# Ledger of designs, part 30: designed miniproteins, single chains, continued (2)

Each design is a single chain, and the fold is of that chain. pLDDT is the mean over its residues in the fold that is shown.

## One batch from the design tools (miniprotein)

Design m5078
Fold by ESMFold2-Fast:
Structure m5078 (fold): chain A 70 residues (1-70)
Amino acid sequence: MEEAEKRKKAYEKALEIDPNNAQAYLDLGRAYLELGEYEKAIEYFRKAISLDPNNEEAKQLLEEAEKKLK
């Protein structure tokens, strides 16, 4: 749990430096998914897909997070 929160803060800082970093949005989504924050994970995966629409990993993780909400 502490590791996921630490990674979340690191990725948030990366986005302050480069707000178009699709990888940082993907990593933030993964951290929120790990913390059980499924709605936040979905938001970040959608941002990653918006920046890189061919990222199949982000699309699969988005579907996984959406299934967790059901």
Scores: mean pLDDT 78

Design m5079
Fold by ESMFold2-Fast:
Structure m5079 (fold): chain A 73 residues (1-73)
Amino acid sequence: MAEEYEAKAREHAAEAARALEAGDLEAALRHLREAAEYLKKAMIAKYGVDEAEAERKMEEILAEDEAELRRLV
C-alpha cells in the first residue's frame, strides 16, 4: 500500500526535522535514511518501478539531503 509507505516516510522526515531543531545531526540522518527506505517502497508500489530503479532514486535523494545537512555543520 503506497499510501502507508508514504505516511511512514513523512513520519520519519518529521522526526528528522525535529532532530535538526534539537541540533542532533546523527538522529536526523538516521530518520532521513528511514524516510528514504519507505519512499523507495512507495515508489515501487505506486509507479511500478523495479527495485533497482527505486533504490537508485532513493540513494540520489539521500545523498543530496545528507550533503545539505553536512553543509549546515
Scores: mean pLDDT 75

Design m5080
Fold by ESMFold2-Fast:
Structure m5080 (fold): chain A 82 residues (1-82)
Amino acid sequence: MTDEQLEEKIKELKEALERAGYELTELRITADGTLTIRFRNKETGEERVFEAADAFSALESLIGIFEAILGPTYGGAFPAAP
């Protein structure tokens, strides 16, 4: 994984979290590729922590989960089922 790919995934995650009403409070990737993310609900103050051994795959999965929860913002229309 390149730094550019990682930065893009982090940006996508931050945007997805913000759309879901969360803020990213901590993001850490260790030398072995383990990802730790802490995020907080802006309204309730609820904090959540996510840890995964593969940072890149974990970031992709989280982005997909948040996009699915939020519903895709394709001009306000719900997308066709996969």
Scores: mean pLDDT 69

Design m5081
Fold by ESMFold2-Fast:
Structure m5081 (fold): chain A 60 residues (1-60)
Amino acid sequence: SEFEKKLEEAFETLESKKKENGVPNEELLELLEARREQALELGASPDVLALLDALIERVK
């Protein structure tokens, strides 16, 4: 599905950047959780929130 494709692309991008910049999983998780909270407050679509939730679960 398009959602699954976007999720895989986003996750691969995050993992690549994490390796290049030496960002620890804990810091990445905090950033994703902060973005999820901000997106919810700004009234982001359910699809965007679902993508962020899935990324958070994969990083944990």
Scores: mean pLDDT 76

Design m5082
Fold by ESMFold2-Fast:
Structure m5082 (fold): chain A 63 residues (1-63)
Amino acid sequence: DDDVRRRLDDALSRADVSTRGLDDKANELLQKGKENPEDRDLYLSGARSTRQTARDLRERARS
């Protein structure tokens, strides 16, 4: 049971690490959108897409 729990925590930790990079990238895109309002729609679209991917990866890891 402890071994199973440890493997699950490790898998979730690895998924969280991979999705943290995506969350950071989404936040970076949002900041760039604030700095360049002329291209804001492009940055917002990119940020939303990146966050969607992070959510999908987390959901698959929870399965």
Scores: mean pLDDT 73

Design m5083
Fold by ESMFold2-Fast:
Structure m5083 (fold): chain A 56 residues (1-56)
Amino acid sequence: MGDPEEAQKAAYEAALKVGADEETARKAAEGSGKMAEDGGFSPEQAAQMAALSVAS
């Protein structure tokens, strides 16, 4: 679903999966959720963005 809340949750889980701590994952999720809302991104795209952001 294109819901910002779903995108934020997917981003949080993806960030944790790549080794982020809970605080970093939360911040990545908030940023990716905002981008998904502004850009109309899917939860899967938000998850990829969060994972790449944390991995950098």
Scores: mean pLDDT 75

Design m5084
Fold by ESMFold2-Fast:
Structure m5084 (fold): chain A 95 residues (1-95)
Amino acid sequence: NIEEIKKRAEEYEKQGKYVEAANLYFELGVHYYNQGRYKEAAEWFEKAAELYEKAGDLSNAGNTYMLAGELYRKAGDVEKAKEYFAKALELWMKT
């Protein structure tokens, strides 16, 4: 099931359907978060945020970067947390 969601997300991404792809990568992030796998959850939210940004959905990108940053912090990756908090703030200032 998770592999099917990942495959569908990759197919949407290849088609330039970035919002649809981002929504599925976000769903993967939620799945790993619910398992307490914070680093993996952060990596999927990072992927979702990048695709929201690519789509011009700056509001969802900013919110999702903030979430990725919080989970990188929980996983002990302070530098990635700082990077994505900064990206979230920058995007929120544009909306």
Scores: mean pLDDT 88

Design m5085
Fold by ESMFold2-Fast:
Structure m5085 (fold): chain A 64 residues (1-64)
Amino acid sequence: SAAELREKAERGLKNAEKALEEGDYAAAMTSAYEARVLAEKAGDKELAERARELLEEAQKGSSN
């Protein structure tokens, strides 16, 4: 269901945020990417955008 996909995407975002705080950019990118895909499947455009921004931040962090 869309609700279940949104819940999984929110969990993925929390995992990505935690990984970013810990400097684990690889884990952050993986979690953020999965969250984006799940949010897109759920039709949640705002959640997908949050995941995209987090993925971009993780990618930038890995280059520093």
Scores: mean pLDDT 85

Design m5086
Fold by ESMFold2-Fast:
Structure m5086 (fold): chain A 81 residues (1-81)
Amino acid sequence: SESEAVARQVAALLDAVAAKIDYEMGEISKEEARQRLLEAAKLLKETSEKYGVDFSETAEQLAKIARELGLDEVAEEIEKL
């Protein structure tokens, strides 16, 4: 289950990074980037709840990506996880 928890945290982070890249390249809208970041945050929360693992560092990285995109409200939601 530890390997599953790590895989889910990595997946959430990669999804967030991909959303940032897609938005910066003009491939997706800001609303789509917001949606994808919220989905990544949800995956982190569900993973923490299921496996009881610390995800604070990954959550901080997601919040940073959200702030870099001007999605401060999403960053605040991630910081409350």
Scores: mean pLDDT 84

Design m5087
Fold by ESMFold2-Fast:
Structure m5087 (fold): chain A 77 residues (1-77)
Amino acid sequence: MDELDRAEELIRRLEREGRLSPRAAEVGLLVAKAKKYLEQGNYEEALKYAQKALELDPDNETAKELAEISKKKLEQQ
């Protein structure tokens, strides 16, 4: 199973169980997508999804890190 698919299933399960709010679930899914695009070398899409996560949760450290890595990779192209 795709790592993103597993992350999406886990996030949806936690939301259904009431352990994760709908907003936190959306942020988690955006972060998971950013990670997948970064792993695939698609740095523009990785940055886009990391920035969307930061729009919903500006204090999300993982999204900040993914945005910084993606920006650095784009500068090296």
Scores: mean pLDDT 79

Design m5088
Fold by ESMFold2-Fast:
Structure m5088 (fold): chain A 66 residues (1-66)
Amino acid sequence: KKFELARKAVELGRFELAAGYIASLLKDKPITLERFREVVDEMVEKGYFTPEEAERLLAILEERLK
């Protein structure tokens, strides 16, 4: 499952790789920070990330969209 792959990437300190897995969930839609936030918030709610890990992922995604 893509959520599990993103979790494993974060456990390895590979936040860029985790961001890539999250982006792949939105490949049929425009890639925006709002859409990334929705997916990341769902993963936090389901226990895949802590809020701190989610904040780091969103910072990486925001930087990549600049």
Scores: mean pLDDT 75

Design m5089
Fold by ESMFold2-Fast:
Structure m5089 (fold): chain A 82 residues (1-82)
Amino acid sequence: SSSQQQQIDRMRQTMLDIGRQIRDAIDRGDFDRADQLTTQFNDTYNQYMTQSQQNNVPVSDVVRTIRDVYSRMFGRDVQDIS
């Protein structure tokens, strides 16, 4: 596999791990930490979307669901200016 395919898979795993951390922070009532993690998730999500589009890799439905849920809870939709 190409290094880009490995990078895309790492980004997916990173987003799943951050998603779990966001859930744990919410369950503890640590909304400041959850907000910080949501920002980190959105940064990784933007990179993942760009790399997936460039390499014609299907976007994970699980990743999209996590992004939509947490963006609605803690902020506005991700602003993408290119």
Scores: mean pLDDT 74

Design m5091
Fold by ESMFold2-Fast:
Structure m5091 (fold): chain A 66 residues (1-66)
Amino acid sequence: VAASLARELTGRTVTVNGVKVHVESAEVAGPHVIRLTGRDEAGRPVVVTLEVDEAGRVVASRIEAA
């Protein structure tokens, strides 16, 4: 499930904690964890960590400067 969601999010824009992020790459960092790398609206590099359940629903998210 995480691998399918990672593939779906690559090249898309997602909003995390009010910040719009253009996703440049996505990887599965664990059984229920996806790491997205991308840029915010100002072009600053950011990393987004998503925690997902068995159904692929995002249950937690965080954003950090890359």
Scores: mean pLDDT 77

Design m5092
Fold by ESMFold2-Fast:
Structure m5092 (fold): chain A 69 residues (1-69)
Amino acid sequence: SVEEKLKEIKELRNKILELDSKMPQATPEQQEKLLKEAAELGRKYLDLINELRRKHASEITKLGEKKLE
């Protein structure tokens, strides 16, 4: 559902912020890992937003098709 995806997006945001908060006390190796994880989470975040936008645009059409089935 839209609500579940919004919750997941918020969780991804919070994880990215948490990783960023750990940067000052991290070793160079840990900082590299944190940056890679933040990039991965950022990609998932953007993907979920794009999926939600696409589903919103076609939601009425999909409901129409299901009712005609």
Scores: mean pLDDT 74

Design m5093
Fold by ESMFold2-Fast:
Order: C-alpha cells, then sequence, then structure tokens
Structure m5093 (fold): chain A 62 residues (1-62)
C-alpha cells in the first residue's frame, strides 16, 4: 500500500501512525497497515481534516 502513495501521502501516513502510536492507539495503526492506497488516502483526509480543524480553532484563539 505504501508503494502506491506519493511522497506527501506516505509522510502523512507515517505521521498519522506515529500520532496513533503515541496515543497508544495501536489497533488503529494495525488497521492502517492493512488498508489499500485508496482507503489510506480517505483515512488521511478524514484524520487531517479533524486535526486541521482543531489546529485552526486553537491558532485562531491564540
Amino acid sequence: AMDQLDDDQRQQFRAVQNILRNRGDYDSVRQLQNMDAASIRQFLQDFRQDRAARAAANRAAQ
């Protein structure tokens, strides 16, 4: 699956996995590792959207 992703998507995918591992959400990490490229892209979009919304709200408050 990783080989089907562009460099940007692969970096984002690794970053998301690292965040999940740091939260102790290892089950989600395993799910991601078993996804195809299309599913990974969809997951990255959803995860990034949630994080971006939180970051934007936080930075707007700062």
Scores: mean pLDDT 71

Design m5094
Fold by ESMFold2-Fast:
Structure m5094 (fold): chain A 56 residues (1-56)
Amino acid sequence: SLKEELLRLIGEILRLIGEIEDLRLRGGSEEEIKRLEEERERLMKEMRELSEELDK
């Protein structure tokens, strides 16, 4: 269902936020941080699109 897909995306976004924060705190790779931020932005866009679909 669209609701299940939305919840999955929310969970994935929260996981990525945690990973980005952990890498920043540990002084991780700037390249890895950038890739995770790009993935987060992509998933946030997908979440917005699914949220709009659910509102119909």
Scores: mean pLDDT 82

Design m5095
Fold by ESMFold2-Fast:
Structure m5095 (fold): chain A 57 residues (1-57)
Amino acid sequence: MIRDIIMHETGLSREQLDEIRELVEEGREEEAIEMLMKLSGLSRKQAESVLKALLAE
């Protein structure tokens, strides 16, 4: 699953990924991107790629 790869690459837990997904479901996609950046240290572009991969499956 893409989620497994994301957890390994970013160091995020399942719970943190679920919180990020919930933000997107609420229409708060910008906040989800910012949370990804804050938790993983990724750049904005990298966080956007991770978010798109997470939402695709």
Scores: mean pLDDT 75

Design m5096
Fold by ESMFold2-Fast:
Structure m5096 (fold): chain A 74 residues (1-74)
Amino acid sequence: SLAHKAVLLLVAGRILYAGGEVRTAVELFVEAARLAKEAGDEETVEEALRELRRIAEEHPEIREEVERAIEEIE
């Protein structure tokens, strides 16, 4: 299901971010939020958005790009 795919992408994004793969993690969190929103899984949307906001705070060099992605999801 879309909800299950969203959760898997969220978990994968967390693993990749912990491994230092920042841009790939952003892509996975954006897709996780998109699929979760389509599935009506608000909890997973909130989790993915939380991860994106954290990355924007920790990586000011990509903050603008990440903030735009968050706005498109909300």
Scores: mean pLDDT 88

Design m5097
Fold by ESMFold2-Fast:
Structure m5097 (fold): chain A 90 residues (1-90)
Amino acid sequence: MEAELLERARKDEELAAKEEDPELAEALRLRAEAYRAAAAGDFETARALLLEALRIAARAEAERNGEDLEALLAAAEARVDAEIAALRAA
């Protein structure tokens, strides 16, 4: 699993380098850091970084599409917890 998480981090860093939107680029960098933390077994740090990445992405989507930011943020923690649980189970 560690090698797969590091590969996911590498791909997110490549996407961040090519991303023209600085907020989305930052979200991708935070997600890459989260996968590296998970690869090291630090799921507390991974959770915090994934949550911040998702919050940045949610804010960008709300600004562009007029989506309900509060609804997106309310779902963010549950989505991150589900992803961390899946990573721990793999």
Scores: mean pLDDT 78

Design m5098
Fold by ESMFold2-Fast:
Structure m5098 (fold): chain A 105 residues (1-105)
Amino acid sequence: MTIEVDFSVGEAPPSEAERAAVATILGEMVRGYAEDPGAGALRGMARGLRKVAEWMEKNKVKLTLTITVRLDGEVVAEFTITSAEDALKAAERMEELARELEAER
């Protein structure tokens, strides 16, 4: 199984906030991947997204970030994050996908 994650920002070049958000999500994804390359990576993304949501809400950070997730070349999820609520919804979807992957075997 191949997991591909694409990040796009509203305007180029990315803002410092957008770069920090991507780094947080990727860092948690890599940590999760080390435990389980499939479901662990997706749960890692969910943790990163929750950290981004908390940061956005607490510090009133503004950003625009689109995340596209592919499993074996298929688009399984796409999110546009402009608020803490968007990031939390994305995290919930990542946890749902992780559970679906675990249920397969």
Scores: mean pLDDT 81

Design m5099
Fold by ESMFold2-Fast:
Structure m5099 (fold): chain A 60 residues (1-60)
Amino acid sequence: MFVDDTEKLIKDAKKMMEEAKRMYEIDPVKGKKLYEEAKKLMDEADRKKKLIDSGRADSA
């Protein structure tokens, strides 16, 4: 359940980073904003992944 949610966040973040790079060529202001948004999503996904892993370990 949570694993699928985390994978979705990672995929969304990667797509947003690609879009941010493209937007940076057209509009650097928008590109930077998208890049920061993508970074936040990546950080959130990483944090969730660690929480899931720790939760399983704690259950053991």
Scores: mean pLDDT 73

Design m5100
Fold by ESMFold2-Fast:
Structure m5100 (fold): chain A 61 residues (1-61)
Amino acid sequence: AKLKEQALKLAKEAREYLKKGDIETAMKKVEEAMKLAIESKDKDVIEEVNRLAAEVQKAMA
């Protein structure tokens, strides 16, 4: 439960940094969110964070 909530909060923070153009901070937040998502073993949370990681990757290209 706590891991899932923390992963989603970090994902929201990453989206805000991505929106502001701080791609480097967004990537770090996504990495933290992914670690927690994997530890939670919640498939929906892992998929949500994976989609966000793809968005951050596109912003770096």
Scores: mean pLDDT 82

Design m5101
Fold by ESMFold2-Fast:
Structure m5101 (fold): chain A 108 residues (1-108)
Amino acid sequence: MEEALKAGKFAAEYLKKEGKEELAEEFLKLAEEIARLGEETGKEELAAKAVGSLGLALISAVDGDFESAEEYLKKAIEYLEEFGKESGKEEEAKELAERAKKLVEKAK
C-alpha cells in the first residue's frame, strides 16, 4: 500500500499548505485505514484508487472547484463500493464512504 500512502501524503501536504491542518490529519487517518484494509484483503489497487480520488476531491473542494470535488468524491465512493464487494468488507467500505463524504463536505 505504498502507492495509497504516497497519494495520501501528497494531498495532505497540499491541505496543510492551504492552512487546513485538521482536515489533512483527518484525511491521513482515513487514508491509513483504507490502505490497511486494502493490504489485509489483497485489494491494494482499489484502496490506492479510493485514497487518490478522495485526496483530489479534498484538494478541489479547498480550491473552490466544487464540480471536480464532487466528481472525484463519486469516484472514491465507487472504488470503496467495489472494494467492499470484492473483499467481503461491504459494511466497513460503507463506513469509510460515509467518512469520505463528511470529510469533503467539511472541506467546502
Scores: mean pLDDT 83

Design m5102
Fold by ESMFold2-Fast:
Structure m5102 (fold): chain A 110 residues (1-110)
Amino acid sequence: LKEFYKNQALAALMLGRYYLKQGKYDEAIKYFELAIKWAEKADPGLLARAYLTLGEAYLNKGDYDKAIEYFEKAIELSPKNKRAWRVLAEAYEKKGETEKAQSYREKADA
């Protein structure tokens, strides 16, 4: 049963990334939310990846607060993921919170 949930989450992530690449952020968000639903039943690493990609979709859509929320969730599950720290810094920078952005960039480079 876990393998089924993992395969569903991976398929949803693939479709979400396809729509993200096309600039269709609302469609990407729907698939990444579906990926989270399946990943919660499967794998913490896959769940972290789903949160990261959902955050990226919100970042591209200009919803920086939601992007930050989901990047923080990804980091809680996978604190060694340097990419998650970098995109968190980028989201704070786009909000104009330069000091927080700098702090998180330093964590990405550690």
Scores: mean pLDDT 87

Design m5103
Fold by ESMFold2-Fast:
Structure m5103 (fold): chain A 99 residues (1-99)
Amino acid sequence: PTPEQRRADALAASDGALETAKRAVEAYKEGNIQEAANLSVATDLLGIAALTFEPDNAEVHRKLAEAHRLIAEAGEKAGLPQSDVDAHRRRAERYEALA
């Protein structure tokens, strides 16, 4: 693929990750823990896809940081194990550091 195509695909995947994370937040608020967990996994897979297209894209890193921060915050409020919450916070911090 061209550099322009890779950038477009990376941005689309990172936008998808953020939107999926927002859906996970709503699922946690509704008490749908299993749906939220599935959406959290989907967020991670979209993030991996974005990074395979553009590993050094600061905009991608910022969006992935926001996505994982949102999931951590909502998961903590929903009573997820602290280890799961911390894992999302550590991913957000790593992406923020790379942005």
Scores: mean pLDDT 88

Design m5104
Fold by ESMFold2-Fast:
Order: sequence, then structure tokens, then C-alpha cells
Structure m5104 (fold): chain A 58 residues (1-58)
Amino acid sequence: SLEELIEEAERLLEEAKRLGSEDAIRNAEVAIKQAKAGDEVAARVALHEARKELERAR
């Protein structure tokens, strides 16, 4: 599931870059780093924040 979480965070990062949302980019990058570190809880929290910021940028 960490691998799937990394893939989802990478997709969100690309979308955040297209929209130019600095906060979404930052949180997506944190999600990737935390998932690679094996911290699934921290990764999911960062991913949730990235989605929230992405919604605001839309």
C-alpha cells in the first residue's frame, strides 16, 4: 500500500504543478517523502492536505 500511496502522491504532485498551487505541491512532496520513509500515517495526512489545497486551487 505504501507503493500505491507513492503513486497517488506523485499523480497529485503533477496535477498541483499544472495548477500552480504551491501548498498542494509542498504537501504532495511531503506525502512522497513520508511514504518512502515508511510512515504511512504521516503520508496519508500529507496526501489529505494536498487534496484539500488542490480543491482550493481549482
Scores: mean pLDDT 84

Design m5105
Fold by ESMFold2-Fast:
Formats: C-alpha cells, structure tokens, sequence
Structure m5105 (fold): chain A 65 residues (1-65)
C-alpha cells in the first residue's frame, strides 16, 4: 500500500518538506491514485504546515477513500 511504502522510505531525521516529498512520490507510484488526489493531498498539507506525521498519514488515508 501507499502508506507502507511511505513508512519504509520515511526518515525520522528528515524535514517536513522531505517527508511530504516522500509521501507524494509514493502516491504517484500507485496507478490507482489519481492526479487530483495527489494535488488534494498537497493542498491540505500546505494549508496545515504544522501537521504532524500522524496527521499527514490521516489526510492521505481520507483522500484515498
């Protein structure tokens, strides 16, 4: 799953921007994920710059529904 790939590539020492890049890349690699969903994840995260890792994962899960 996208979330499993994100966790495998996740670096706890990485910046928020780097974690965001890893998440968006994992989404782009999944052929079931649309461009619209990727853009919506990016917009939600930009609107919530103080989001924690757990909140980022929740946003991704909610949009992929």
Amino acid sequence: SVLEKFRERYDPDASFEERLGIALRALAEDPSVTREQILEVARKLMDNPDATLEEVLKIIEEILK
Scores: mean pLDDT 74

Design m5106
Fold by ESMFold2-Fast:
Structure m5106 (fold): chain A 65 residues (1-65)
Amino acid sequence: MVTEEQRKKAERAIETIKKLNPNVPEELLEKLRELILKGDPRATEVGVALALGRDDLAKEYLEKA
């Protein structure tokens, strides 16, 4: 079950990342959305990494757990 707050947060994060990093892989955006919807604390780090265009760091955060 997804809360309205989690859904809004996911949409905002993805929209911001697309503006800052238009070439971000859809696969990584989907993983970020999933983390935000689950309330996973890694969502912030992954989101920041993607916003900076550092998809490699985003993958590292996903593996680090």
Scores: mean pLDDT 77

Design m5107
Fold by ESMFold2-Fast:
Structure m5107 (fold): chain A 87 residues (1-87)
Amino acid sequence: MEEVRQELEDVEVTVNGKTYRATRAVLETRIDPATGDREIHLTAEAEDGSTVELRLRVRADGSWELEGKVTDADGNVLDEFRRRGRG
């Protein structure tokens, strides 16, 4: 399995109508060589102390799932969403 990590700066993420601003975020991409499935993880620490986590999984058949989670500085879940599709 090959992983690529990238640091991103000045990231904005909007979840259910609320915009979170982060001065720094980490993007991780993984590809499973046995299946061809791709996973993309984004972790952003927002200026208000909350953490935004996004996970996108794309399968070799073109189906995908996106999961999002926002937690506060104490670890309480503020918001969650899940999206699915086929392309």
Scores: mean pLDDT 79

Design m5108
Fold by ESMFold2-Fast:
Structure m5108 (fold): chain A 72 residues (1-72)
Amino acid sequence: MELSEEELKELEEKLKKTSELVEKAEGDKELLLEAIEELQKLLGGELPEEAREWSEEELKRKLLELVKKYFE
């Protein structure tokens, strides 16, 4: 996995936004879904349709797993 300078800068910005978004999105599933969709797009995957019906805790868990996987 290779990151250009521009990709690295964008990634750092997205990580800060994602961290803040997770905290602010407490009680807002739409914001959590938005963050997850962005990360899945970067990983070349797609959200399962059932993800739109997940609880807030399940969405947060998925978001954290995607962040961790992206940086492994």
Scores: mean pLDDT 66

Design m5109
Fold by ESMFold2-Fast:
Structure m5109 (fold): chain A 55 residues (1-55)
Amino acid sequence: MEEKINELKEKLKKINDEIVALREQPPTPEVRERLAKLLDEASKINKEIIKLEKS
């Protein structure tokens, strides 16, 4: 369980790094769409981490 949580946290870090990089680019429709998908994925991972930590 702890190993799974650590893997999810590492994946979250990579997603956050990509979000930061995308935010430095012009806000084109493609960039906005990618940001929305990354934010949704980060939200799902955060929910999974919380569920695993609560268990």
Scores: mean pLDDT 81

Design m5110
Fold by ESMFold2-Fast:
Structure m5110 (fold): chain A 120 residues (1-120)
Amino acid sequence: MDYKELAEKYRKEGDQAEKEGNYVESAENYIRAGLAYYQAGDYEKAVEYFERAVKLAEKHDPRLAARGYALLGDVYEKMGDFEKAAEAYQRAASLARKAGDENTAKVFEGRAEQYRAKAE
């Protein structure tokens, strides 16, 4: 699979949805683009599109925003930035709890504590 070509496809779909005011659809497509960049090893672009996705999703779909922040945590871990990974998982936990996903929130809180310990 050509992950860079797939990332560009989803980026274009996200850009179009954002222009149309379809912020949840835009965020979903930016998450798909970020995942494709992550699989291609382009962690900086993965961060860029996950950040764009969470910014759009935060007010409209806290479950989707929680997923985006968890993915940000995963990519920061791959980059060795454990402090940012911890912050991303802490934000994911808060949003998962707002979405009613208490068990998922506890898992993300545990991840945040784990990465915070590694940052020390």
Scores: mean pLDDT 89

Design m5111
Fold by ESMFold2-Fast:
Structure m5111 (fold): chain A 73 residues (1-73)
Amino acid sequence: MAEENLKKGKQAFEAKDYEKAIEYYMKTLEVDPSNKEALDNLSKALHQYRAEHPEKAEEVERLLAKVRKLREE
């Protein structure tokens, strides 16, 4: 369920496990692509993950572009 994945994502984010948070927020958006809370939190987790893992910048930018597209649709 989208709510279960959203809760797990928020728990991971609070634990500063941004990679796991991204995974759960992505799963939430696969079920409900218009979920604004998941889109907002995914964006925040991606920025934190990129700051800690600069070698992942290209992957993060690609995911952020997907988030922007989902917000516009």
Scores: mean pLDDT 81

Design m5112
Fold by ESMFold2-Fast:
Structure m5112 (fold): chain A 60 residues (1-60)
Amino acid sequence: SMLSEQERVEIANQSNRDITDGLVAKDADKVKAAIARMKEAFPQHSATLDALEAAYLAKL
């Protein structure tokens, strides 16, 4: 889907907050959902985001 620059920035900001909240709460589903939204907004970074997801989940 076609996203504006403003929408991508908002997704990045919301996803970063959700990842932090999910890590604190040990909520794997919240972390996964946030990473999935970032991959939709930044598909060029999908491999890096998959690696970050695996690293975050390994610490839960």
Scores: mean pLDDT 86

Design m5113
Fold by ESMFold2-Fast:
Structure m5113 (fold): chain A 118 residues (1-118)
Amino acid sequence: KYLELGKELVKEEKFEEAIKAYEKAIEENPNNAQAYLNLGIVLLKLGKFEEAIEYFKKAIELDPNNAQAYLNLGHVLALLEKYDEAIEYYKKAIELDPNYETAKEELKRVLETKKKKE
């Protein structure tokens, strides 16, 4: 189970090995939305923002109701200072999961950051 192997490698902070495990999970099942999401999260941790965006978008394409994928896409866009796009994805995460406290906190933070940079 490459997906589970990838998760264990992330817990051990073996991020390069985790990427290879998630890539193998995708090779075995190209429709595995969770493998794309998890690969995007590892790439985000490594500062590979453009690659992370591609994998989060693929995760959303395969599973449009995954609130976590929208949260992570919003987060990487906020890191790139694309605040309007980040706000829209955070709102979508909250729409899909109204109790998603992390998404609400990130939305508040990005709105305050955008206001200060005006």
Scores: mean pLDDT 88

Design m5114
Fold by ESMFold2-Fast:
Structure m5114 (fold): chain A 60 residues (1-60)
Amino acid sequence: MVAEETKRAARVFDPDGSGVAADDERGRALRGFQRRRGLADDGVLDDATIEALQRALAGE
């Protein structure tokens, strides 16, 4: 993940940039987002989840 927009979006759910949601509340929010986007709702900041976050940030 090298895109700035990806990094900014990811920090909402994973402020430390570890690739996994930091808090339980963050994990729940991430899983809800993943589920609404048709992704695996496992709370892991996968490449597909990152791309979905980028698109959401762009208003898609």
Scores: mean pLDDT 64

